# Designed miniproteins, single chains, continued (4), part 78

Each design is a single chain, and the fold is of that chain. pLDDT is the mean over its residues in the fold that is shown.

## One batch from the design tools (miniprotein)

Design m14868
Fold by ESMFold2-Fast:
Structure m14868 (fold): chain A 62 residues (1-62)
Amino acid sequence: SAEERIAEAAKKAGVSAEQARTVIDTYLAELQRGASEEEAIETAAKAAGVSPEQARKVLLAG
């Protein structure tokens, strides 16, 4: 399920499941509005209160 995938991504990145969900949702929304991948990652990290490195780990794990 999507919830289980988010939980696994969160464990790999060392963040909460809520933070992982915020990273994924924000990243996809930023890409949809035309942001670059790097900009989308930075915005997602800020929204979730995690480092850009942690945000990348969440996205890599999904």
Scores: mean pLDDT 84

Design m14869
Fold by ESMFold2-Fast:
Structure m14869 (fold): chain A 81 residues (1-81)
Amino acid sequence: MLDDDAAKDLIEKLLEATKSKDPEVRKEALEGLKKLAEEHPELAREMKEEIKKAAEELLKDKDEKVRKAAEELLKTLEKIE
């Protein structure tokens, strides 16, 4: 698995990808954040506010698949608290 430094860098890159103009990129970024939160729950707790904010913003997204990915990410964050 990735070490915590590599995982943190990846989370930050995925958070930037949630701002993409491409809905497929935003969806994949949310799915990647969900996997990292499951694999590195302590790191996800440290970055929880940033990840939660990105997911909450994308609950309002125009693309249905992006909204669904945001809901799944938020559910994952609730489990690791």
Scores: mean pLDDT 83

Design m14870
Fold by ESMFold2-Fast:
Formats: C-alpha cells, structure tokens, sequence
Structure m14870 (fold): chain A 75 residues (1-75)
C-alpha cells in the first residue's frame, strides 16, 4: 500500500506537469517535440525517485505506462 501511494503521488504530480507544461511551452514557441522531450526528462526523474524509494518493478512499469500515455497526448 505504501508503494501504491508513492506511485499514485508520482502519477498525480506528473499529470499536473502534463497539463500545465504545454500551455506554457506554446507561450515560449516550443515545438510539440521539445515539449515531449521535456516531459520525458520529468518522467525519468519521477521513475528514478520511485526506484530509489524501493518501489516494486511492477508498480514502476504501471507508472511509466501511464506517463507515456500522457506524453503521447501532447499534440
């Protein structure tokens, strides 16, 4: 349950980034590719944080998959 709470927190924080970054990036004339690259770096930081906290590989894979879907929605 503690691992699941960490994953839920990481996903919720990443969802906030995925919602706020594209409008800000548009104001800065960033391309969709540059926005996706930025979100990929943010995702890598959350995944590294979960690994360092000892979260199970199975739960990390679920977090990665969810974050990948959010990045794919950046048009």
Amino acid sequence: SADEELVERAIAEFETQAATVPPLAKAQNMSPEEVRALLERVRAQYIDWLRKRGVSPELIEKAEAHMEELIARVG
Scores: mean pLDDT 82

Design m14871
Fold by ESMFold2-Fast:
Structure m14871 (fold): chain A 68 residues (1-68)
Amino acid sequence: SSDEIIEKSREELKKAIEENKEVIEEALKKSKELAEQGRKEEDYVKSSALYIEGAGAVADAIVEAMKK
């Protein structure tokens, strides 16, 4: 069932996060720094790009963790 797939994915994600917590923490730190820069940026396009870059860094770190 879809619920079983979700449960398996959730447990795999938890394990990947725990095994790669330092890499994920670094990505989160980068995301926070870029978000802070975005908050101070008056150009909405540039601000949006900084937020997207930060979110992408976290997503990439999680995806790489899941591959290991």
Scores: mean pLDDT 77

Design m14872
Fold by ESMFold2-Fast:
Structure m14872 (fold): chain A 77 residues (1-77)
Amino acid sequence: GEEKGEKLYEEGLRAYEAQRYREAAKHFKKAGELFEKSGNLEKAAEMYRNAGLAYAKDGRYDEANEAIQKAIELEKK
């Protein structure tokens, strides 16, 4: 889980830098799901926050709000 999460995070960063925000958001969300499954809630929250920022850049505000809310919930645990 952890290694795959890190690779998806790196792919998300490359997509974000290339301004491919929709792809970046998908990679960050998948990374967040993998870190959450492995019990790394701190990294999971970071990934969901990054997904939210990427969704917002892509104009997907409902998906951005959903991702940010997920990050906030994980940070409270």
Scores: mean pLDDT 87

Design m14873
Fold by ESMFold2-Fast:
Structure m14873 (fold): chain A 63 residues (1-63)
Amino acid sequence: EELQRQLTQAANDYREIAEASERAAKAWDELSKKTGDKYKPVAEASRRAAEENRRKAEELLAQ
């Protein structure tokens, strides 16, 4: 059905956003290791964003 297709697409979009946020978190973690944890709060924020977007993807697929 149309709705099911739209929900699947939205879930995929949220997964892509979550993956991008996780990659950003890793980059900030690596930079933080070199700078004495200066960017650790930014890495944590990006990691939380990744978790939230994964959660939304799961909710959409579960209906």
Scores: mean pLDDT 80

Design m14874
Fold by ESMFold2-Fast:
Structure m14874 (fold): chain A 65 residues (1-65)
Amino acid sequence: SSKAEAVARALQAAGDALGVRTQTRVEGNKVTVTLYDASAAQVALMEELGKQLGEATGVEVEVHT
């Protein structure tokens, strides 16, 4: 969906801003973001952002390491 694509772009931009290498996957209304070599603090920030974006948009967000 267009909302899921927008959520994926927002998560990629946040990863870039945090200096974390990310890979996003969009499957219908589901977005999966994989974080590479991320610290526990960076993972927590990305998980919180994913939760907030999911609640705001109705998109299902999963954060993986």
Scores: mean pLDDT 87

Design m14875
Fold by ESMFold2-Fast:
Structure m14875 (fold): chain A 72 residues (1-72)
Amino acid sequence: SETRIVIRYPGLDPRAVAQAIVDVAREKGVRITEFRLGENSVEVTVALDKPDAEVTVSSVDELRAWLRKYLS
């Protein structure tokens, strides 16, 4: 089973966003199966049995906090 997460991050550095996602997934022991990085959004597929999710974040810290909660 796989879960798709759409993260919107207007005005943030896509590289910093990508690093935060990889770091939190590693912290939580969750495998990333697909990663589609864009200028203002990313689509991430993870090996998890949860409902698909969408989130808009205003900072990398907000993203880390949301992902830690969602992947728990």
Scores: mean pLDDT 87

Design m14876
Fold by ESMFold2-Fast:
Structure m14876 (fold): chain A 68 residues (1-68)
Amino acid sequence: GAMADALEVGENAAKYARSLAKKAPTLEEARKIMEAVGDAVAANFAPYADEVRALVEKKLEETIKELE
């Protein structure tokens, strides 16, 4: 279904953003990379933007905690 497809794209984008964030020289840079990707994915899935944002934000929080 369309929502499941949007969430899958969000998960794949978050995984890619995490790989970039882990290579970032600072936590601030890592946050910027992951926030930018999350915003871009959510904007491209407007009908499911809230669900996509929630998924990406959760994965952002998990990654930031791992990097701290």
Scores: mean pLDDT 72

Design m14877
Fold by ESMFold2-Fast:
Structure m14877 (fold): chain A 114 residues (1-114)
Amino acid sequence: LVSLGTALTALGQYDAAIAAYDQAIAINPADATAYNNKGLALNNMGDYSAAIADFNKAIALNPAYAAAYNNKGNALQAMSDYTAAIADYNKALAINPSNSTANANLAAANANLA
């Protein structure tokens, strides 16, 4: 189901991907990866508030999930909440200092505040 959701996301079939992730979550409610990937599909659809809720669930299940913090930051930046986005990018970097994506995103968010 997670693999199916990932394939559907790659094809741009976000509604079908979300349905596949919902099935994965129904089977394993502690699947942080399924919540993170569902959040990514919602973010790609422009549903930033729903995406943030799913990223928060992924983080609650796995507090060391650097990708979930980075993805939450991206959703917040899309909503123009640059201060909150910066905080989440910094959290992702604290977990994985070599995360070049989080470093680039942090620089972009800081530029929007300047």
Scores: mean pLDDT 82

Design m14878
Fold by ESMFold2-Fast:
Structure m14878 (fold): chain A 60 residues (1-60)
Amino acid sequence: ALEEGKKLYAQGKYEEAAKKFEEALKKDPNNIAAWQYLFLALSELGKSEEAEKAYELAKK
């Protein structure tokens, strides 16, 4: 999930990348790399509010 998300992010497929990072975080909420990449992907999409929600989900 994380590695596939990173590949999608590198290709500019930010929506698909975000979904893969969300899967990684659901499996391991302590995966800081997945959280950081999810925030970056959502920010690239102009979804700052969704990025904040992802951060809260990862912490809770």
Scores: mean pLDDT 73

Design m14879
Fold by ESMFold2-Fast:
Structure m14879 (fold): chain A 88 residues (1-88)
Amino acid sequence: MKKAEADKLFEEGLKAFVEGDFEKARELLEKALELAGEDYLEALLALAQLYYAMGDYEKALEYLKKALELEPDNEEIKEALKYIEEKL
């Protein structure tokens, strides 16, 4: 299933992120999102964290807003959005 392939890419992307390879992490996480679809919450949140770590606050907000569309009542996502908006 495409979802199983996306999950593998997601796990590899998280490993790259933890190891500090932000470009590899971005490529793997974006590919995971493409395979699973835009409703892949974990990939959206990981991409938001990655872009924040890279200093790209605008893209971090874009991914957090997409994640909030999937879980409108998620307080952690709302708090993250507020925090990053204060950096802009």
Scores: mean pLDDT 84

Design m14880
Fold by ESMFold2-Fast:
Structure m14880 (fold): chain A 68 residues (1-68)
Amino acid sequence: MIEEIEKERQKMLELVDKDYERLKEGAKSILPPEKAEEFVEEVKETFRAMIDALYNRILEELKKKLEE
């Protein structure tokens, strides 16, 4: 169970990396390249942190259930 959740987290982070490369491409059509990179990196970092927090919360809750 825990191993499956860690695998899902890894898949999610990999998908974020892929999607944000595509978003970078789109942002460069609207913003100067330097600004597009700054914006996309900030949003990506925030999103990755949110995913990490969510999965850490899920793992903590499951650990409680498995120990009881």
Scores: mean pLDDT 78

Design m14881
Fold by ESMFold2-Fast:
Structure m14881 (fold): chain A 66 residues (1-66)
Amino acid sequence: MEEEEKELQEMLRKLARNEASEEEIEEYLKKLYELGLISAKSALLLAKKLGLREEFIKEFEELAKK
């Protein structure tokens, strides 16, 4: 939906500016994956690049395995 997409777009802009917290980044990646905007592998790569928590990374590793 438009409002949901706009919220994600604003959060992505904060991410690009390094204004987002780790918790916000984790939430964005989860939402992007649920909406089908990114694959589990892409979310995993982003999480690793951003240095997110091991627990979160492991969840997406499981999803990426299918």
Scores: mean pLDDT 73

Design m14882
Fold by ESMFold2-Fast:
Structure m14882 (fold): chain A 81 residues (1-81)
Amino acid sequence: IDVANLIANAEEVASEDELAKKVASATSFPVAFKVGDKLYVVVPKAEAAAVALALVEQGYTLEAVLPGADSETLTLVFKKK
């Protein structure tokens, strides 16, 4: 997964409520959103560890792991150091 392109194409969303709407309407994964100083990445469960490691190498810190769009995805929450 090209996490640099994922970061570059991340949509800025005004609130976590708007984020929830965007996640529910997403049909292609991985996808990334920015809310304030945090990056939210929705990924298939099988790819979650690889995406998390790649983002940590880009200087992000994993803050939380939340439910994704469905039972097969996760939302990874990151903050830039």
Scores: mean pLDDT 79

Design m14883
Fold by ESMFold2-Fast:
Structure m14883 (fold): chain A 87 residues (1-87)
Amino acid sequence: SMEERARILAEAFQRAAEEARKLGYDKVADILEEMARRLREATSDEEIQKALVEGAKRAVDAGVTDEQLARAFELFRKHYEELRKKA
């Protein structure tokens, strides 16, 4: 369901944020935490897309490097895949 997808995405971003913070990527962690919060509140596919797009925009505006973005993506993917196996 859309609600299940939003929940899995939110949890994956939250876990990625926690690991990013441990790596010292505080700006990335803050952005991922905000994305997780918005995804938990999403009630439509449009709201999910908006949360993802606005998160990407915040990363650009905050001056996040390509290396930090790639690492954030790897962390998100890892947690997303684990959560999908349990769903």
Scores: mean pLDDT 85

Design m14884
Fold by ESMFold2-Fast:
Parts: C-alpha cells; structure tokens; sequence
Structure m14884 (fold): chain A 114 residues (1-114)
C-alpha cells in the first residue's frame, strides 16, 4: 500500500505562482522518495495544477472533464468528479473531490507493477 502524503489546502493552491510552484516541487520530491514513477508524479502534479485553475475559475466544468480524461481518468469517473465538484459548496470540498484523482493515479501506478 502507498502511504498517504500531505496534499495542499485550497488556500495553498490559490497562492501566488512562486509559492504554489515551491509547494508542488515539495510534493514531487515526497512522491519520488516514496518510489512513485516520474510519469505518475507528472500526472499528479498536473491534476493539482488543474485543481488550482478550476478553483480560480479559469476553466469550465467541460474543460475540467476533458483535462481529467487526458490524465487517464476514465470518462465515467471524470463525469462523476466534475458533477461532485460543481455541486460542492466550498473550495475545500471541491479540492477533496479533485484529490480523489490523485488516489486513482496512485492506484493505477501500483496496479502497473503487478
């Protein structure tokens, strides 16, 4: 089982670019130390960047769905996540649904080792 990693809050993802980049590099280093592949790390960091853009209102629900599928999320799972994120009342709740993608990516990485 892959151990849990500390993920950013909505406020940390909504920080200025330099602070957010530093946080994402800390997450990259932690995932690399846990033995996660560079491909999966890149997808996880892309998912966190996508979450930040969505929380800032820079992308639509339709674009979020398309970008999740590009990261390897199954269409039915992407549809569910987008619906839950759109209905969520707070940025923290929206981020929690978006972080479920990270769990799915880590599970896919682990399955690929088998």
Amino acid sequence: EVPAIEFPTAAELLADEAARDALLERIRAALRALGVSEETIDKILAALELAARYLRGEISDEELRARLQELGVAPAVADRIVAEVAAAPTDEAKLAYLLSVVGDLLAAEEAARL
Scores: mean pLDDT 76

Design m14885
Fold by ESMFold2-Fast:
Structure m14885 (fold): chain A 55 residues (1-55)
Amino acid sequence: ASDVQIAVARAELEELKKKYGLSDEEVEEILELVRQGRIAEARERIHELVKRRKA
């Protein structure tokens, strides 16, 4: 992934961390998928984690 894509993903993950209480490990795992260009899998992971935290 490009530096811009990584920076955008990081900013979005920081907001999700504040809103839904994602762990540093979960944020790092998703960011690693973005670095590998696995954008669809990163998006799926975010969606699953957010869904699990919505009561």
Scores: mean pLDDT 78

Design m14886
Fold by ESMFold2-Fast:
Structure m14886 (fold): chain A 79 residues (1-79)
Amino acid sequence: ADRAAVVEEAREALEYIEKNREKLLKESDAATLATMEFSERVARLIVAEDLEGLVELISEVLGVPREEARRALERFIAD
């Protein structure tokens, strides 16, 4: 995948969330808000090109060792 296109998509997602934050907080249920906060965390790490941060987040969310999370990310990037 084109890294620049992925980073740009993540920036657009962050901009949308920031512009609509108050409305989304008022109109969304707890599960939707949790999904949005997770998506915002992922998008920020993509924009920062923080591979180690993404490994940590995946390890935390999936409950897998960092080595396994890193292999999953490397596999996804290679495809």
Scores: mean pLDDT 74

Design m14887
Fold by ESMFold2-Fast:
Structure m14887 (fold): chain A 61 residues (1-61)
Amino acid sequence: ATPRELRLGELYIRALNAKGRAKPEVRDEVIKLIVEGGRYLGDGDDEKAEELFRKAIEIAE
């Protein structure tokens, strides 16, 4: 895996963990950001995927 792929994988796992710890009032937003980030990742838009995973973590924390 490239350093970029490793970073994206780590961010995705961190976002999933953060979702589990998120307050109920922001959990839906965190889930939406993770789902959209995953879609961009599937489309090859790694930069947008990273942005969305980071936003999910920030909102969940």
Scores: mean pLDDT 81

Design m14888
Fold by ESMFold2-Fast:
Structure m14888 (fold): chain A 100 residues (1-100)
Amino acid sequence: MEQARRLVDQVEGALATAVAMARKSPEYAPIAQEAVLEMTAAVLRHLPLLKADPEATARLIDSFERGRAAFREIGAEHPEQRPYMEAAVAALDAAIAALR
C-alpha cells in the first residue's frame, strides 16, 4: 500500500538521522532516544496499515534491526550515553515484536 510505504520512507529517514546524530555527537543521545520513541509510537499507531503490506513491514523490521545494532555500538563506545541508547534499542525491539 502506498500509505504504508510512505510511512516507512519517513521512519527510515528519521531513524537514519537519529543514528547519524548520536554517532557523530554522543551528547545528542537523549535527542536521538526521543526521536526513536516518537517514531516507534507512530509505527504502533499504524500497525494495521503496516501489517496489510508485508513488503513495507519487512523493510521497516530490517531498518529497525540495523538501527538497534547501530545504537548498541554507540552505547558500547560511549558508556555515559548507554542508558539512552539502551532505551532506544528497547523501543525498537518492542516495535519489531509488534510488527512480527
Scores: mean pLDDT 85

Design m14890
Fold by ESMFold2-Fast:
Structure m14890 (fold): chain A 67 residues (1-67)
Amino acid sequence: GEEERERRLFALRLLEIARKILSEEQFKKVLEAIREALAAGKSNEEILEEALKHLSPEQKEKVLAAL
């Protein structure tokens, strides 16, 4: 349904937020995780979880606050 389209856009928004908030090293790790998950056909929820695995609790809070 239409909700699925919004969830896909959420993944792209996550990437933009990571680019603006995270350091170069952290952004590189998040970018690679998102690209690999998309290539594997994973869901947006799984993409988010994979990206957050590379962040500290403090960095995770900043990313989530920007959403």
Scores: mean pLDDT 75

Design m14891
Fold by ESMFold2-Fast:
Structure m14891 (fold): chain A 74 residues (1-74)
Amino acid sequence: SKKEKFLEEALKEVDALIARLRADPSLTPEQRQVELAKLFQRIAEKAREAGLSRDEIVEIVVKATRHAFALEDA
């Protein structure tokens, strides 16, 4: 489904961003939060452009956010 495909891509983008943020110890916590916020905004915008429903967009963003926090807490 469109939702599953977007969720899979969103989680891959989160994995890639977290790996980049971890590789750069010069970034402040504030800079890391800005990069995460920008990613979540891009995910939501792309899903909206692809014609996903509001509920599907919310589900994707929530799951992507939880995944990012789980990776940061590991």
Scores: mean pLDDT 84

Design m14892
Fold by ESMFold2-Fast:
Structure m14892 (fold): chain A 55 residues (1-55)
Amino acid sequence: LSDEEKARIREGILAAAKKYGLSEEEVEELLRQLDEARTLEEVEAIENKVISLIT
């Protein structure tokens, strides 16, 4: 998992937070999980979590 891919996903999380009104605590947890992510499967789990929070 590249730093560039992580940067794009981080930007996506922040954009979703701004658009859908995620709490600072939820955003912080998602970004922490992203920083710890080393595989595409872990990234997909984070993206699915964002989707569940905005649905």
Scores: mean pLDDT 80

Design m14893
Fold by ESMFold2-Fast:
Structure m14893 (fold): chain A 113 residues (1-113)
Amino acid sequence: MTTITESGGGTYKAGSTLTLTASGSSEAVGSGPVAWLRETPSGRVQGLIDGSSKRGKGASDRFSGSKSGNVATLTLSDLEVSDTAVYYALAPGRAGDAYGPVFGNGTTVTVVA
């Protein structure tokens, strides 16, 4: 079973920088693009990064993504209280292959003023 482990959650101050990492096997993280999304406390899902480094449509310039080998990184600068959410890394699988879509178990981020 392919697994993605997320790290970097916790409580952050407004104006600081958030760095989340997602680590997994070559099949999960190394094999293709890693997307990042978040679920707000209100239950709204927002796409942030849709191709390891490509921002989702309408995502803030504060978001950046990168990937090196089997580790994907999400960076969010100038944190706002509204950035409080559960963040997920998602590696889409191949529809016709043994590799199915995999996602991390989520990382809770709380931003305080």
Scores: mean pLDDT 72

Design m14894
Fold by ESMFold2-Fast:
Structure m14894 (fold): chain A 80 residues (1-80)
Amino acid sequence: SPLEKALEALEKALKEGASFDEIVDILRQYAKELEKQGKKREALFVESLIGLAEIGHFYGLDPKKIAEDIIKALRELLKE
């Protein structure tokens, strides 16, 4: 699934010490895949997570902690 692929990419990025920009790129790719599938609400949710992550990064939050919070939020989508 696109969600599982995005989670695998994010977890790999965290393990390899990826930059904030690389984490955001993974999320933007996932949002585009959701839009192509007509999943507008899920795409909007991912775009909202990107916006919150960018705000957190601007205020000096650790990119690793931002990515961990994003992974946690995305895992909540799998509980349904």
Scores: mean pLDDT 81

Design m14895
Fold by ESMFold2-Fast:
Structure m14895 (fold): chain A 67 residues (1-67)
Amino acid sequence: SVIPGRPVGRDATSEEEALEKAREIGFPVVVTGGGLKGTRIANNEEELREKFSTLSDKSHVRVSKKV
């Protein structure tokens, strides 16, 4: 991000929170969940919902800007 203070990654505990953080950061984003399935890339809100649904642990998810 070229704007000072913009977050490069955020934690989320729900799909809606993850979507909100992804919109703030800008797509594409990297979604990292706890548990067994690890990291996913989402290019838009629909993909983020799909990727979030495949996480084995949804209680703590990180959404980061894809570089």
Scores: mean pLDDT 70

Design m14896
Fold by ESMFold2-Fast:
Structure m14896 (fold): chain A 59 residues (1-59)
Amino acid sequence: GEAEKEKILEEAERLSVKYVLKTGDVEAASDASKRIEEAVNAGDLETARKLLEELKKKV
């Protein structure tokens, strides 16, 4: 539902910020966040969650 989409996007934003603070790689953080957003916008919440978990492992 909409709440699930908002939760994924909020976590993606938080993890992107942490990734930038840890690595300084703004481009990689932006690319990861964009892919998650595109999956959410496509209604592919399974792919969005997988991409979120991959980003989480890098933080």
Scores: mean pLDDT 83

Design m14897
Fold by ESMFold2-Fast:
Structure m14897 (fold): chain A 110 residues (1-110)
Amino acid sequence: SEEERRARIDARHAEVSAELDKLGKEIQKAIDNGDLEGLEKAMDRLVDLFVEEYKRLREEIAQAETPELREHVRRALGDLASKAQEIFDLVAEKRPELAERYRARYQEAL
């Protein structure tokens, strides 16, 4: 049902949002501590998670049978993009060379 599909999308969005919040904190801590290895591992996870989830939400928009569900998924996509962009902007400010290495992979989702 549409209600079951919406609940599934919402549950996954909450899970991914929590993981992005965790990764954002790990990235900030790695920057503050000068932990380049930890920063690179967290960035790999961030970009992979973002690309996978962004593509998945785009597919959910394409498959949505109602305008209401389509708009709901578009809001989730916007929230995901905003959270990922804030973390990416932090890395671009503090470690611009690292941000440049990940920019192409990040932009593949867009």
Scores: mean pLDDT 86

Design m14898
Fold by ESMFold2-Fast:
Structure m14898 (fold): chain A 59 residues (1-59)
Amino acid sequence: SNLEDAEKGLEKAKELLKQGQGGGAATAAWHSRKLAEEAGDKELAEEARKLYEEGVKKS
């Protein structure tokens, strides 16, 4: 489902940030945010937005 895919994408973004892969993390977080918004999960979408900004900053 979009929600499950968004959650998996968010976890992937977190792992990529831990590995110093800011660009990869930003891409994963951007995709996760869009899926979370489509699923109506505003909290998950906001978390993904924050990870996206962190990833871009570290790119």
Scores: mean pLDDT 84

Design m14899
Fold by ESMFold2-Fast:
Structure m14899 (fold): chain A 93 residues (1-93)
Amino acid sequence: MALEVARKVEQAFYDGAREAGGDEIAEQVLEKYGANIYTAAALRAVGLEIDYLLQGLSEEEAREKAFQEVLERDVPYYRELGKKIAEELKAKA
């Protein structure tokens, strides 16, 4: 789960950057930030799963809720972040 959802967040970040800046700028943004975004998303998913487990949810329910929350909250957030970073980079060029 954590690796799969982290890939979706990294992909959304790249897609946002590509939408705003085009392929070349998106590749530069992904090279500089992609690994950090992926790691942050993976840690976020794990942290949410642990929080739900501590609330008394089963392992399966905790994973499902953590996965859904990252898809609903973090994927749109990082898409917009990628777009903003690409716009700022394009404006400096």
Scores: mean pLDDT 84

Design m14900
Fold by ESMFold2-Fast:
Structure m14900 (fold): chain A 80 residues (1-80)
Amino acid sequence: SIADLLAAVIERLKTASPEEAAALLEELRAQLEKSDDPVAQQAADSLARVLALFRAGRLSKEQAIAALEDLLRVVQEQLA
């Protein structure tokens, strides 16, 4: 599920380097964009903003993780 995918990436981010974190966020965004699910498309749009801010050095890895945890909460509510 989209929620399971988000949760798995959040866990991987906790031990990732900044370079690995950027790659993981891009991979997740690409996977969500390939889905025909409207919830996945909204998550991809939110993630694109997080990734842009992270790449610009405007979000730390910890802040990016927090943003994904907030996104996971929203996705879980929409899938219930």
Scores: mean pLDDT 83

Design m14901
Fold by ESMFold2-Fast:
Parts: sequence; structure tokens; C-alpha cells
Structure m14901 (fold): chain A 55 residues (1-55)
Amino acid sequence: SHADTFLLRFVRHQQRKGIPVSLEDVEALIAALEASGHEIAEEVREEVFRLAEEN
């Protein structure tokens, strides 16, 4: 989905710039996307949490 693509690109782009993305940031982003009516795929959710945990 567009939300899945946006979330993955956003988190990876921030981390490539050396900007840390926390677990709280990821949770807030997912909550905002879901509140807007978007569905986040389970594999995308797992990947962005994994990326945040590696910081």
C-alpha cells in the first residue's frame, strides 16, 4: 500500500541520514497512519520496529 511504502521509505531515509528513529516515533507514525484509515502490513510493521531497535 502507499502507507506501507511511505512508512518504510521514511524510516530508512531518516536512518540513512544518521537521524535516529525511536520505537516511540515508529509507534506514533503507525498510529497516525491507522487513524487516517490506512492499514499497515504486518511484515512492514515488523521491519520498521526492527530498524528502530537497531539504533
Scores: mean pLDDT 82

Design m14902
Fold by ESMFold2-Fast:
Structure m14902 (fold): chain A 67 residues (1-67)
Amino acid sequence: AAALAALDRDGDGTIDAAELRAMLREQGLDPSDEEVEALIARFDRDGDGTLDWAEFTALVQALADEM
């Protein structure tokens, strides 16, 4: 499954926009490409366009706090 493959199955420990979108869609969320890009930009400390596992965890916690 795409979401399960994205969930810490990347060999370098990073999550790109497509992987993040797939994970959110499998959780029943339907974010737009723009929303996914905005989330990555918000939590991407390195500016490389990807999230590491720590940044992804911070994103998930922030979404839970905002909801």
Scores: mean pLDDT 68

Design m14903
Fold by ESMFold2-Fast:
Structure m14903 (fold): chain A 62 residues (1-62)
Amino acid sequence: SEEAKIIKKLTEIFAKTRTVKQKQIALDYGTEANKYLMEGDVEKAKEVVEKGEEEIEKLLAS
C-alpha cells in the first residue's frame, strides 16, 4: 500500500541519521506524516516525507 511505502521511507530516512539533532528532525517529519496518514491524506503525507528526505540528505551532504 502507499501507506506502507511511506512508513518504509520514513524508517530508511531515520536509519541514515547520525546525530541526535538529525534524528529529532527525522522524528518530527515522521510525526507530521503520520498525522496526515491518520487523516487519510496520503498525498500530504508523501509531500512531508519528500521534504524530510531532502532536508536529511542536505544535512548529510554537509
Scores: mean pLDDT 84

Design m14904
Fold by ESMFold2-Fast:
Structure m14904 (fold): chain A 65 residues (1-65)
Amino acid sequence: MREFLVRFPRPLSPEEAKELIESLGGRVLYLSGNAALVQLPEGTQLPDNWIASDLGAVEERPSAF
């Protein structure tokens, strides 16, 4: 799986974010307002209206919000 930092158009509840990400075969690791750290299967196509940063395999210490 690959890690992405995703920004949604609007703040989502944890349940809404979970449902959306799980529909893509992934899971939510962290959610804050309209931003979420997620894991998605390789080759997953993200919706065009999401702003996403591909974090790949590089993991430094994630700054706590």
Scores: mean pLDDT 71

